Designed miniproteins, single chains, continued (2). Designs and how they scored, part 27

Each design is a single chain, and the fold is of that chain. pLDDT is the mean over its residues in the fold that is shown.

## One batch from the design tools (miniprotein)

Design m4909
Fold by ESMFold2-Fast:
Structure m4909 (fold): chain A 65 residues (1-65)
Amino acid sequence: SSEIREEVLELMKANKVPPDRHEEIYEDSLNGALGFLRGLGYDESSPVLKPLILLFAEEEIRALK
């Protein structure tokens, strides 16, 4: 959703992630979260998708340091 995209964007800005990498990191985080949930037998309607996208985004940002 637009809300989670904005939260990930603010997290990236706070960590000084270059703007040209913002879309890549967001898409990687979204795909990672969805893949993880589907592997457990859940889907995109799961209430944990949004916090899981943020968790994957935090890991992507940490990997840049």
Scores: mean pLDDT 83

Design m4910
Fold by ESMFold2-Fast:
Structure m4910 (fold): chain A 90 residues (1-90)
Amino acid sequence: SLEEIKKKVQEAVREGLDSDKPVEGLIKAAKIIVENDLNEEQLEEVIRSIIETVNEELRKRGQPPLTEGEKEALRENLRQIIEAVRDGTL
């Protein structure tokens, strides 16, 4: 289900942040997304959940929340990582 996919993706992101390997967490999340062949609406929902998870983890660590510009940059980076997984670059 989409909710199970979101949970796995969020867990991958948190694991990456906790191990000080945030990029590896995002790559793992992107692989989960690609494996599940999400449509555009589902993909947007999952990307939003990743951004929200990063923002929540920053707040828990006493770091400032992501600005709107930082959220958009993260969205763009996630889209690029997903494309790289799809084309076999990652």
Scores: mean pLDDT 86

Design m4911
Fold by ESMFold2-Fast:
Structure m4911 (fold): chain A 104 residues (1-104)
Amino acid sequence: SKETLENLLRSLEQLKEHIRRQMAEGTLSRYDLLLEQQIVVGTLVVLKRMAERQGNADAVARVDKLLEEIQEMSKKKLPVQEQAERLLEVIDRSIELIKELLKQ
């Protein structure tokens, strides 16, 4: 639904601002980053389910790629700052996908 997409968009925009603030203030811990990553994964799972129900194969494939990038990032055990920057890139691409779906 449009309302669900708008809620997911708002949540990701708020999370992005929160992560950027934590990075700028030097308060970002690995614990915070793991919780924030879990929120992004949960959001992407909801988005994938919505795309599947709509028969939007392109959106499903794009969500799967974003989930794979988070999984690969977790395997590499990157420094907190680098992992946060990669997570922000995933958030930005997720926001763009939601905005595209809202235009339909």
Scores: mean pLDDT 89

Design m4912
Fold by ESMFold2-Fast:
Structure m4912 (fold): chain A 70 residues (1-70)
Amino acid sequence: SRADQIIAEVEGEMKRVEELIEEKAPEYIRNLHVIALEGSLVVAERNPEIDKETVEEYRKKAEELKEKVK
């Protein structure tokens, strides 16, 4: 489904940010992928088939990752 594709995109972007943090990639590269993650979350929030609780859980994880990017 489209909802499944959107969730897969969010999870993929989260994994990418986590990998960049672990690899100690330059901050500007980490920030670019955080922006991509934020965009994927906006798409998820606008899809009525995706449960709001699920989006909130992803948002919380994204905020934790953003704190680690600095």
Scores: mean pLDDT 83

Design m4913
Fold by ESMFold2-Fast:
Structure m4913 (fold): chain A 79 residues (1-79)
Amino acid sequence: MSQEEIAAARELFNLFDLDKNGLISNTELRSFVKLALNIDVSQLNNVQLLNLARQALNKALKTHISDEDFLAFMRTVVV
C-alpha cells in the first residue's frame, strides 16, 4: 500500500473506531463492511471478513490494494 492509501484507510477506520485508539475491532470492521457493501456480515469468519473489507476499502478509495499489502496493513490496526 502507498503511504497515502494507508493514511486514507486509517482515517476511514477512525470513523468506526469509537475509542479512538487507532485500532479497529472485529465488530467495527464488520460495521464498516456492512455499510460499504450493504451485505449481511453476521456469519462471516475472519478470512471472509478480511477479503470483503479489502473489497470495501478498494471501492471506498477507488484503488486496487493487493491481498498481501492489505493483510500486512490490517496486522497493524486490527485488535
Scores: mean pLDDT 73

Design m4914
Fold by ESMFold2-Fast:
Structure m4914 (fold): chain A 66 residues (1-66)
Amino acid sequence: MVKVTETELEAELLREYGDVKVVRLQTGITAVAAGEGKKVTFQVSPDEKLVVERVGNEVKAVRITE
């Protein structure tokens, strides 16, 4: 399994969504989301997904264990 670096993840989301907000999590993963009401889902590990959602000027990140 290849871990996506914070820089790579940020660049990927900037390319897709434009203006972004960085969120740091306990797993050492940086998630970036752009635009109000937009959601982005990342597969962090085989058993774990990260859902990043922007609501207004706040970015929320939720871990989902499969």
Scores: mean pLDDT 53

Design m4915
Fold by ESMFold2-Fast:
Structure m4915 (fold): chain A 106 residues (1-106)
Amino acid sequence: KVVVEAPWHRASGASGTLSSEDALLRVASDATIVVTTTVHAGPEGFQSRREERQAAATPSGEVRVEAEAPLEEGKTNVLSVTAVRRGAPSVTEEPVAYSGHATVES
């Protein structure tokens, strides 16, 4: 299970589907957040999945991020969750990257 918070913490998950729950990002309440999840596996079983989701900030400036990533047994899996703040066109987007390493122990 992957937990992302400020500052972000590395977490390892079990085999199967790794779900990023209780990921909490603090951003401006007027911002739209795009969450990108990327999963990489070893070369023989190379698997790259990128999933983008949008999330709105709460009035307190917090965004709950949910991301799922498939894990393969016997392989090293890398889960990367990237949240990008997007405001008005005159506001520069700043990427906020959170990463976790998932090791399949089976």
Scores: mean pLDDT 38

Design m4916
Fold by ESMFold2-Fast:
Structure m4916 (fold): chain A 87 residues (1-87)
Amino acid sequence: MEERVEEILRRIEELMGKEAAERVREEIERAEKELGKEAAEMAIIVADALVGGRLEEMAELLNEQGIETTAEELRAAVAALKAKLAA
């Protein structure tokens, strides 16, 4: 988990800048502290999908794990996360 977080944050820093990577780190830490490990894991999955653009693949993987979602719902979640990071 930790190594994956660092890899994602590095990619975000390269694509969107250091401030964006720092805000994503803060949101992951906040989600883990306030909402627990599952929320932090979801934040990491959303961040990875945002960087990689693999929302359709992510939706399929989540459905296989019993989490009912769509690429459109994940796209909305990514947009909401981007809005929070921009605030």
Scores: mean pLDDT 65

Design m4917
Fold by ESMFold2-Fast:
Structure m4917 (fold): chain A 92 residues (1-92)
Amino acid sequence: VLEELKRRARELAEIGKRKIGTGETLEEIEEGMRILGFAKGLAEVTGEKEALEIVEDVLSLLKKAGAPKSAFEAFEKGVKEGRKLAEEILKK
């Protein structure tokens, strides 16, 4: 279970990064940010450092680019959901 959550964290971090990078609309970017946040939530609970590094790199670029507050709000919602899911699965 822990290995599966770590793998999913890395996979979702890459998916979120690509969706943000290829997003043509604010809605697509917000969806990518939510996915990226979910990956961070999973990675924080599981200790998956590679996923956290991907997330931090993307956030650093978006802060420099002046991304809108709604994108960061979507990210934080994702973090809460990912953290909650990982904690529930690991509580067994």
Scores: mean pLDDT 83

Design m4918
Fold by ESMFold2-Fast:
Order: C-alpha cells, then structure tokens, then sequence
Structure m4918 (fold): chain A 75 residues (1-75)
C-alpha cells in the first residue's frame, strides 16, 4: 500500500540520515533521536504489512540503525 511504502521510505531516509550524522561526528542526542524515529517507522510499517520482503528490509534497516547508534556510543 502507499502507506506501507511511505513508512519504508521514511525508514530508508532515517538510516541514511543516521549514517551521515555518525560520519559527521554529530551529537549523540541527534543520532539517538534519528535511530528512535527509524525504529518507530519500522515497527509501524511491519504492523501494517505482511509482505515478507518489505518486512525483511525494514528489519535489516532497523538493525543497521542500531549498529550506527552503537558505533556512535563507542567513539
């Protein structure tokens, strides 16, 4: 659905933003807020979609965001 695709796009954009923030050594609070949004949109998308490929992509992106936050905390 359009709603599922819009949420998945927000997850993709959120991960890209988190990657940029980590690369730029942005404040941890900004990275945490961005990752929180990725987790939220990813959960919303998975609750609305039974498409296994879209669900798998959302899971992978949420895990990537979690890894980025871990990298930021260990810097």
Amino acid sequence: SAEVDALLQKVREGVARAEKLVAENAPLSQIEATVRDVVYYGSQMRNLSTDPEKRAEAVALVLRAADLLKEAKER
Scores: mean pLDDT 88

Design m4919
Fold by ESMFold2-Fast:
Formats: C-alpha cells, structure tokens, sequence
Structure m4919 (fold): chain A 73 residues (1-73)
C-alpha cells in the first residue's frame, strides 16, 4: 500500500491534478484501488480533492515536507 501511495504522489507531482480514474489507468490498477489509496492520502493530509473538477492534487503539507527534507537535511 505504501508503494502505491508513493507512486500516486509522484504521478500527481509529475502531471498535476488527476481523477481517480486517470490515476488508475496510469498505474494499471482498478479505480476502486486508486480511490482507496487516494482516500488514505486525503486522510493523511498529503492530497486534497477538488470537488469543482473531480480531481486530486498534492496538498501544501507535502510541499512543506519536501522543503524541510531538502533544506534541513
């Protein structure tokens, strides 16, 4: 599951906002599997769901974590 979440975060960083269907298609997984992983990421505060477009994107939390890793490591 963690490997899948990591791939989703990478995909969103690379391609920008994507729907659960688009993520499932890109990763070769079922939409239900993608939706489950996305719900976990939203619960963790790493991804946000944009209701107006029906797409998921990286949250500010992930960007802040990345900056800490680069600057403070």
Amino acid sequence: MEELKERILELLRERGPLSAREIAEELGISQSTASRALNELVKEGKVVYIKSTGKYDLSAYVEVERLKEVVLS
Scores: mean pLDDT 72

Design m4920
Fold by ESMFold2-Fast:
Structure m4920 (fold): chain A 65 residues (1-65)
Amino acid sequence: MKAVLDGNGLPAGGTIGGALALADLLGADTAVAVANPSEEQRERAREMGKKLGIKVEIEPGTSLP
């Protein structure tokens, strides 16, 4: 199961964190964040996902940085 969060107009870090939290709460195996994070934020997101056992997918969107 995938947990999807659209970060339109929201901070990218908050969108990614929210998607991970939602996936964890729902028992989902995948968190999908629609955001425009920096490369550093992408790396941190994947690392956090590994710690939680959740796959992180980031799709291009209209989030804040």
Scores: mean pLDDT 80

Design m4921
Fold by ESMFold2-Fast:
Structure m4921 (fold): chain A 86 residues (1-86)
Amino acid sequence: SMDEIKEIIRRVLRTTPLEDLEQALVDAGLSERLARLAAATAELLQKESISVAEIREIAEKYGISVDELFEFRERFGEVIAEALAE
């Protein structure tokens, strides 16, 4: 469920550095695709300012599209931002 995904993301982001985040999310029970999307969104949201070039670089780094990144951010961005602020 979405609530289970949100809880996994919140827990893992609070205790895991960004470079280990994708693997930690897979280990916590997310699919490889969801883990990549969550890690990419966390990297995006940690930046104080973000350019179009930086968004494209993050998407390419994680092997996702910019459209997938923005769609995931709309659904999970608030929970990721809250976890990063703690």
Scores: mean pLDDT 84

Design m4922
Fold by ESMFold2-Fast:
Structure m4922 (fold): chain A 79 residues (1-79)
Amino acid sequence: SLADAVQAAVAATPGVTSASAEQKGNVLTVKATLSDASAVPQVLFAISRAVQDNGLVIVSVEVSIDGNQLTVKATVAPA
């Protein structure tokens, strides 16, 4: 699934200690625990790549950071 692919990609990103992803309808919610805040751009790149590899595009993104917890909500649509 898209959520499984995104979770795997984010979990493989350097500076990420744990990752989860869930899709409800066209909204993908990703949560990552970071050992380093410099991992944020790499996590966003990993999400974008996994979405694109699944034939989808990101229409909107909301990003929030609380300490070392990153939450990304992405609305996806067919490419």
Scores: mean pLDDT 85

Design m4923
Fold by ESMFold2-Fast:
Structure m4923 (fold): chain A 106 residues (1-106)
Amino acid sequence: MTLEEVVRVLAGLEDLSDEEIRELLKLGRELYNKDVSIFYELTKDLSEEEKLRVALIVQFGALLSKAGYSIDEQVEILRELSELAKAGDIEGLLEKLRKLSEETAK
């Protein structure tokens, strides 16, 4: 996934309800230690943009759940990333992603 794709997907999260984001984050949490082949079956009929959106949220759900964040805390984190992406604050977005990556890297 390119930086431009990540920025576009994060900016588009405003179009999703908190409930929709929670369900995708929960799916990520459930897939954290499992075969992800089921993800392909769930997304094969989606557009490439929808696949990228689902993939990004599911990946965040897996990583942030591993770091010990609750689903509601994860929604707040994604909303903060979305606001940075919408503002065009690419430097702030990358710094926040770097910090999250450091918290989940083991």
Scores: mean pLDDT 74

Design m4924
Fold by ESMFold2-Fast:
Structure m4924 (fold): chain A 69 residues (1-69)
Amino acid sequence: SEALNAGGRALVALAEENGGRVSADDAVAVGREAGMPQAVIDAVRALGEANGGVLDLEGIERGIVRGIL
């Protein structure tokens, strides 16, 4: 979907701007602003919680490729 593509690009850009790491809260906020579906926002939050509240660029890219994000 267009919203998923825009949200995925925004998350990658956010992580790149922050040295490859971003807080789950910041990732959720950016995903909501980009119009990501609620199920995807929930997946981002769950992935962040499992990793101490932080997402890295590699994890975000893998999530996008695997269709989780």
Scores: mean pLDDT 76

Design m4925
Fold by ESMFold2-Fast:
Structure m4925 (fold): chain A 73 residues (1-73)
Amino acid sequence: SEIEELIQQALERYEAQLEKIREARAAGLPLSEAALQALEAHDAGKVLVVVDGELRELTREETIELIRNYLLS
């Protein structure tokens, strides 16, 4: 479905951004606290998302459900 395609695209974009952050870290560039938190969350098998202005660590399944609920609202 179109919703599942949008969810998959969002997750792929997130992974691409994490890879850029990893490359910056490997190059010795300074990272923001949010970037460091995103990498640490990913290493723990979680996704760092902003919900109502707050940073939250969610599982992949919880993130998919959050995106689905947003798209269906």
Scores: mean pLDDT 81

Design m4926
Fold by ESMFold2-Fast:
Structure m4926 (fold): chain A 76 residues (1-76)
Amino acid sequence: SFDEFAREVFALLTDPSALADAPALPPELEAEVRAILEADPNMSLSDLLRRLYERLAGRATPAQVARALLETRIPL
């Protein structure tokens, strides 16, 4: 569910040490994350997580998504 996805991503963003063994997103999915971020750079974290869930649910783990968000330097 979205609530489970958002909870897991948020937990990993607040404790990045849990991402030490998280694999990187495949290049195609990293491109989708970047496209979402570039569409609205001022998007709220809640709206961002909703759009990420809609596009990546079943295609990426919460850990892969959290790692990608940290690597794109999203201010938290």
Scores: mean pLDDT 75

Design m4927
Fold by ESMFold2-Fast:
Structure m4927 (fold): chain A 87 residues (1-87)
Amino acid sequence: MEEIEKKKEELIKLLVEAYKKLKEAGGKAKLPKSVQDELENLVIEIISLITGVSKEEAREMAINEELPKEAVELLEEIQKEIEEKIA
């Protein structure tokens, strides 16, 4: 749980900062590739920690939309927290 909570906090912080920057730029800015890659890696690490599978397997599950309910629910909670923090 502690590792999942830390990765969740990192992801929320990065996404909140990214969304605020995009909003301030009037929608003409795109997230830097490095930030996109960091966000993807954090999501895959969270899925790996929840499911107990390797990062490679977690990535494959995400691509195939075969994520277990527990992982989907956590990602939905993260999305809600981001929306609340940027509103």
Scores: mean pLDDT 72

Design m4928
Fold by ESMFold2-Fast:
Parts: sequence; C-alpha cells; structure tokens
Structure m4928 (fold): chain A 62 residues (1-62)
Amino acid sequence: SAAGLERARARGEAHLPVVKAVNEALERHPKASLDAVAAMSRAAAEGKGAEEMIEVGLETEK
C-alpha cells in the first residue's frame, strides 16, 4: 500500500489509463486479466510508466 495520500494519488493518476484498459479487458477476457494485472504490477515496481505497463499487459493478454 502507498504511504501518504498525495503519493497514492500520483500513483493512481499514473495508473489510471492502465486501470481503464484492464477494466475493458476484464469484460472480454476475465480469465487472462489476472496475469495481465500481475505483469503490469511487476512493471510498475520496476518504475515503468503507464504506456510500458499497458504494453506488458497486452503481451500477457492473449
């Protein structure tokens, strides 16, 4: 979990496009979305931005 609300908000804003993309994928591929979420979380931990996280998620979602 994030430390401090402002840091949590900044992270949320950076991840918002990813959250939307995952939500869309959940409707069409609910089974695969868990792997995509795990891959995107890993990319975020590595300090990658939203665009790179989405790419990693899309590579996992098949």
Scores: mean pLDDT 58

Design m4929
Fold by ESMFold2-Fast:
Structure m4929 (fold): chain A 114 residues (1-114)
Amino acid sequence: EEEIDKEIEAILSLLPPEVQARLEKYRDKLSKEEYMALVALTAASLGLISDLVEKTIEKLKKSKNPVVRQLAEAAYEAYKYNKGEITSSKDFKYFSGAVIYAAVKDIPVVPIVP
C-alpha cells in the first residue's frame, strides 16, 4: 500500500502542476490501483517517456481489475505511440480518444489521434 502511494507520487511529479491538480480530485473516488492506472495513462498520453511509467503500465496490465487493465492497455498504446513504436491508428485497440475521453472526460488527457 505504501509502495503504491510512492509510485503514484513519483509519476505525478513528472506531470505539469495543473494536470496534477486535476487528477487529485479523482484520488478519493478511485481505488489506489485505478488511480495509479489513470496517472500512468495521463503521463503516457502527454508523451512522458520514463522507465517508471513503462514498468507501472506493465504491472497494471496484470491487474485482476478489468478497468485497471483497460486503462493500462490504453496507456501502453499511448506510450508506444510516443516512443515511435506504433505509427498507425489501426494498431490502437484500447486508446480511442473518444472512448477514453468519454470515460475520463474531466481529466486533461491529450487525445492521441493518428
Scores: mean pLDDT 70

Design m4930
Fold by ESMFold2-Fast:
Structure m4930 (fold): chain A 81 residues (1-81)
Amino acid sequence: EEKVIEELRREGELLKERIKKGIEENISDAENSKKMLEIFEKKAEEAGKKSERVGEAAKEEVEEVRKTFEEALEEAKKKLE
């Protein structure tokens, strides 16, 4: 259980870095980043079904990744305006 939570948080951190850099380099990467976020959300949801504690950690990590995606997309859009 602890190991699953640690792995989810580690994957979330890596995904946040990837999304931020990808969108910063090219706004069209937003489509690919969104797809990666959706895959992570499904993985986190499945992990959460096995344990309430894992589910809470997974939800928190998913929300942080989503927030990173939204902020990166907004900054990229501002550069196009």
Scores: mean pLDDT 79

Design m4931
Fold by ESMFold2-Fast:
Structure m4931 (fold): chain A 94 residues (1-94)
Amino acid sequence: SPVERFIEDLEAIKKYVEEDKSDEASRISLLRTLTLYLKDRVRELGLPNEAEIIAVLDEMEARAIALIRAGDFEGARKVVAEGLERVKELVREA
């Protein structure tokens, strides 16, 4: 199922972000790239709650980048983990 594949991508991305030990600039670049990838995949799924899922991804990206810039890499990881779990829940409810 395209939805099941997307959920697997969310879990893989969550783990990848948790294991990221790179510098500030690389962490921000990765997060922007992954968020853009996820938004494109959400649009391809054609879900009725697409706008809500995109809004969660946008808020997650903005909050995590702000934390990374403040040097709070642990806080950024928690925000990403929370955002991806929220997206997973919304995708399953669609």
Scores: mean pLDDT 88

Design m4932
Fold by ESMFold2-Fast:
Structure m4932 (fold): chain A 63 residues (1-63)
Amino acid sequence: SPLDTLTQILRSILSEEQTNKLMQRILNGEMSVVEAIDEAGDLANLTPEQVETLKRIAERIMA
């Protein structure tokens, strides 16, 4: 599913605990997918270009 794919992407760059916390915030409506990608990028020390790429991938998955 799109959510499972997003979870796998987040898990590739974050710990399981961090991934679960971000996914829970998305599912509860506390955070958008785009906001979660920004926070994941900060936690994983990604470049702005890497974060932008992940946002495009996430948008395509969630469409």
Scores: mean pLDDT 84

Design m4933
Fold by ESMFold2-Fast:
Order: structure tokens, then C-alpha cells, then sequence
Structure m4933 (fold): chain A 104 residues (1-104)
């Protein structure tokens, strides 16, 4: 169901938010990295709001997946040279896509 896809996506978003807050603590003396992590956190907050709203409106699974994918592309750019978090973002995106296929 669309709800199961959104619930899974929101769980992955929460996990990534915690990881980003930890990165902000680790890189507090690097303004460019802090800026990237702040941008990624803002994008994740907007994604949470958009997914919840789309679910309330009865949006299709295809539309939910497209919005999720578009936000995650922007998040990867915001992470810059943090290749470990980029890999994690890609893995989390793959998990959401798998749930979407099961919900077809």
C-alpha cells in the first residue's frame, strides 16, 4: 500500500537525520560541511512533509517514489564529499524502491 511505502520512507529519513546530526557534531569546525549537512537536514524535513501530504491526498505510489527520488538526488549533492553518507543514502533509496515494488 502507499501507506507502507511512506512509513518505510519516513523511517529511513529519521535514521538519516540522526546520522546527519552526528556529522554536524564531528565537523563543527568545517563551515562548508556544516552548511551541506544543514541543507540535507532541511531537504529531509521538507520530504517528510511532502510525503505525509501526498499520502493524505491519495497520491499514487509512482508519484511518491518520484518525489522521494528527486529529494534524495538533492541530498546527495548537499553531502558533497561525504561518500560514506552518500552510499547510505543510495542504500536507503533502494529499500524504499523495493517496498514500492511490493506495494504494486
Amino acid sequence: SARSVVDHALRQVAILQDALRERQRQHSNDPSKVQGYNEALALLSQLQQDLREMLRQGSSIESLVQVYHDYYKQIIKALGDDYILQARVLAETSEVLLEAKKAE
Scores: mean pLDDT 83

Design m4934
Fold by ESMFold2-Fast:
Structure m4934 (fold): chain A 72 residues (1-72)
Amino acid sequence: MLEEQRERFEKTLEGLRKARDEGSALTDESEERAAGAVVAAVLLQEGIEPDPELVTPEQLELARRSVEGAEA
């Protein structure tokens, strides 16, 4: 469900924002992009299609490639 996917996204984004506050070089845009891709990859590995309201098509494609690469 979108609500569960959103919760995972928010937890991932919170972790990335904390890393940024501790001196990470990630920008706000990079944090959101990375969080979306990570959440999409986890959902795909669990057999769940990520919601397009939460994850962009670009992030989804990147996640699919990451999942396929892990099987190689």
Scores: mean pLDDT 66

Design m4935
Fold by ESMFold2-Fast:
Structure m4935 (fold): chain A 92 residues (1-92)
Amino acid sequence: ATLTITVTVESLYGSTTLTATVAVGETLTVTFTHPGTGDTITVTFTASSADTVTVTVESPTYNIKQTITVAVGETGPVVNVGTNKITVTVSA
């Protein structure tokens, strides 16, 4: 089984949306470059089950490591990284 992950990063410079698939039991890592600084934000998705995805957002620049759980069919809470807003939606 595969899950579809949609990541939206909203910044002062615009928004970027990425759609990717991850198989249940697998991990997907996506890296975004922060507009204005060139620093990276890393988002790791672990599809531990067919019902939930664990999302870890990391930014060395802002000293942020935040983990949230998103149920399949749901949109997770917004993760703030400096002026960036990260939103994750998971679908089957």
Scores: mean pLDDT 79

Design m4936
Fold by ESMFold2-Fast:
Structure m4936 (fold): chain A 58 residues (1-58)
Amino acid sequence: SEARKELEKKVGLKVDGKYDEALELALTTGEVLKEFQKKNGLKEDGIPDEEVKEAAKK
């Protein structure tokens, strides 16, 4: 579905609209990532961007 494709795009998975265990894990990771972003003063969007990668290196 279109909603699944949007979720896959936001969590950095292949955009194919298929539901699987990887998508479920990515959604859970996205929630954890938002908390990490909040603690590091980043946007809480659950997307692993360059700023998230830099914060993780510290």
Scores: mean pLDDT 61

Design m4937
Fold by ESMFold2-Fast:
Structure m4937 (fold): chain A 65 residues (1-65)
Amino acid sequence: SSLLQQLEAEKPAIKAYIESLKLPPGTADNVFQALKVAALDEEVQDVSTYLEQRLNAIISDQLKS
């Protein structure tokens, strides 16, 4: 499966994790969209490795706006 297909399959778990952080409303959707955009330029094929490397940085970036 492509990285994007893996992200879509893991969407409920990813959103639940972000929502568990009690961040502002809409953060989970914004972070998930940013993860999909970043995945287009990513060479990592495994979603777990991708999330380990990128998820916290993307969350932080979305909160700085």
Scores: mean pLDDT 83

Design m4938
Fold by ESMFold2-Fast:
Structure m4938 (fold): chain A 58 residues (1-58)
Amino acid sequence: MTVEELIAEAEKIVAATEDPEEAAAKIAEELGPKIAKLSEEEAAEVSDAILKLLDKKV
C-alpha cells in the first residue's frame, strides 16, 4: 500500500465520521498497522497528512 493510498483511506474515514476524535480512533485502529509497515519517512508523511485532515475537520 502506497502513502497516497493510506492518505486516501484516511480522507474517507474523516469524511464518514462526524466526530474528529472518533475519526482519529478509527484511523489508528484501521490504518495504524499498515502505517507501521512503511519506512520511517513514509510513516511521517502519512501522519502529517492525517493531522492536517483532522485539523480541517475541527
Scores: mean pLDDT 78

Design m4939
Fold by ESMFold2-Fast:
Structure m4939 (fold): chain A 82 residues (1-82)
Amino acid sequence: GEEVTVTLTLRDGSTVTLRLRAPATVREIARAIAEALGIPEERVLAVLRERGIDLDAVVEAEDLATKAEVILRLLEEAGLVE
């Protein structure tokens, strides 16, 4: 798979960088975010399931950054990220 580097900006202006292989599932992207932010993976997956997100959906290289950003914002709305 192709290596994709994704930089996410948190609400406080700090950044985290993810290194992903494309194509990736939403579950794999969520796990990478959980690891980067120190959040338990099962908490992240529970929030995404509650919000109706398909964890097994395949995300292509060009869409990884956008999907990671959407996941981060959902976690912020759920109170898992400040």
Scores: mean pLDDT 85

Design m4940
Fold by ESMFold2-Fast:
Formats: sequence, C-alpha cells, structure tokens
Structure m4940 (fold): chain A 74 residues (1-74)
Amino acid sequence: SMEEKKKIIDELRKRADELLARVPPELQPQFRAIVDNALAHIEKLPDEDVDTIKMIADHTLRLLERRVAEAQAA
C-alpha cells in the first residue's frame, strides 16, 4: 500500500541519517547519493510491491553500513 511504502521510505531516511551523523562532512554527499538513488528507484515501483521496496531499502542500509565502516577505517 501507499502507506506501507511511505513507512519504509521514512524508516530508510531515518536509519540513513543516523548512519551519516558520524561521517565527516566532506563524505556525506557521497553517502547521501546512495540513499537518493535508492529512493528514486523505490518511487518508480508500484505501491503494492512492498516486498521489493523493503528489499531495496534493506540492501541500501547494508551498503551504507559497509561504506561508513570503510570510511571510518581510512
């Protein structure tokens, strides 16, 4: 549903913001681009494709977690 899609988008934005809070300002645009690309993809999907939308959101968060860890290790 549209409501479920919105909930997944809102949670993705919230979790991404929490992850990016500890990334240096100069790297934030790169990580924001990952989120923005995922959101653009999700917006093109039908509202009833909740499972696919959830999968994209989860994959995006895992990618962000890995990228943040890599950036902090450098």
Scores: mean pLDDT 83

Design m4941
Fold by ESMFold2-Fast:
Formats: structure tokens, sequence, C-alpha cells
Structure m4941 (fold): chain A 60 residues (1-60)
């Protein structure tokens, strides 16, 4: 099973990915730029970061 430290790191990465995607959307950037920013904020989980950014852009 995952250690508490790894779980907290994944949660932290998800929060950073969400924050970066929101910032790009608020700046009037494209969906592609929001996805790219989210993936750069969470390099350990590029697929999850992409899905998070997709949800934020499509939900806005």
Amino acid sequence: GASRKRVLQEIGNKLRAMGEAIDEVLRGKTKEQAIDAAQKAAPDMPEKARKIADGIVDGS
C-alpha cells in the first residue's frame, strides 16, 4: 500500500495542478496551455494532471 507521505504528495500535486489550470483559465489562456501548466506543476502524474485541467476548463 502507499505510505501516508506518498498519498499526501499525490494530493499536493493534484492541488497544484488544479491551481495552475485555474490560473491559466483566468488569464484567458487556451485549454492546451492550461493542460500544459497543470502537467508541469505535477510531473509525476501527467495523465491525472491532464484530466484535472480538462475538468476545470470544461466546468468553467
Scores: mean pLDDT 80

Design m4942
Fold by ESMFold2-Fast:
Structure m4942 (fold): chain A 73 residues (1-73)
Amino acid sequence: MIAAITGSGAGTDAVVEAIEKLTGKKINTRSATTQGQAIEIAKELKAEGADLIIGTGANTAVGQSVVTGVKQG
C-alpha cells in the first residue's frame, strides 16, 4: 500500500488524486498537524501494510522526523 501524510489543503489532495489516476493505485491519505500526530499515523500505516509513506506540504520537516522515527521504532 502507498500512503501519504499531509498537513491540509486542496493542492495536496489534487496531487494525491493525480498520482492515483496516473498509477491506477489508491493512496491512503492521512492528515497531521504536529510531529507527534505524524509519527503515530505513520506507525498505524506501517501496521496496515504501507510499503511507502510520503510526507508533504507544510509537514516537510515533520515528514523527515516521521521517516526517522519509523526506522528507529
Scores: mean pLDDT 62

Design m4943
Fold by ESMFold2-Fast:
Structure m4943 (fold): chain A 75 residues (1-75)
Amino acid sequence: MEKEIEELERKIDLLSKVMTGKATDEEINELSKTLGISKQLLRDAKKGNTEARNKLSEIQLELIKKLIELKKELK
């Protein structure tokens, strides 16, 4: 349970780093493997491609919704 929350928070943080251009190539490779996303899509989003960033934003929103749901179970 707590591990699932930590994994979701990590993925959300990494997506934010990609969309703000701060992610390293290693972080992009890890995120690609963990989310099953194309490395090219992640690289395009890092460089400021609007379409790529919109797609990552949708994925991040889904992860945030899951995180909120899991945190509510702890209350």
Scores: mean pLDDT 81

Design m4944
Fold by ESMFold2-Fast:
Structure m4944 (fold): chain A 70 residues (1-70)
Amino acid sequence: MEKERIRAEIEELRKRVDELEAQGKLTPLQVKAIRAAIDLAENALEKGMEVERARQYVEAAKKILDAALS
């Protein structure tokens, strides 16, 4: 189901952020910003908000991550 796919994306993003933080490739501020966006996506799913809202937060987290690695 679509919610399960978004949950999988959230878990993959959390894992990737943890790995990049451990490698020193992200600053503490960047880690905090990306994790905040991921937390908002997870919270949107937990509260039964529209799947589109959760997807927007996942996209925001990905954009912050991509900008940090550029």
Scores: mean pLDDT 82

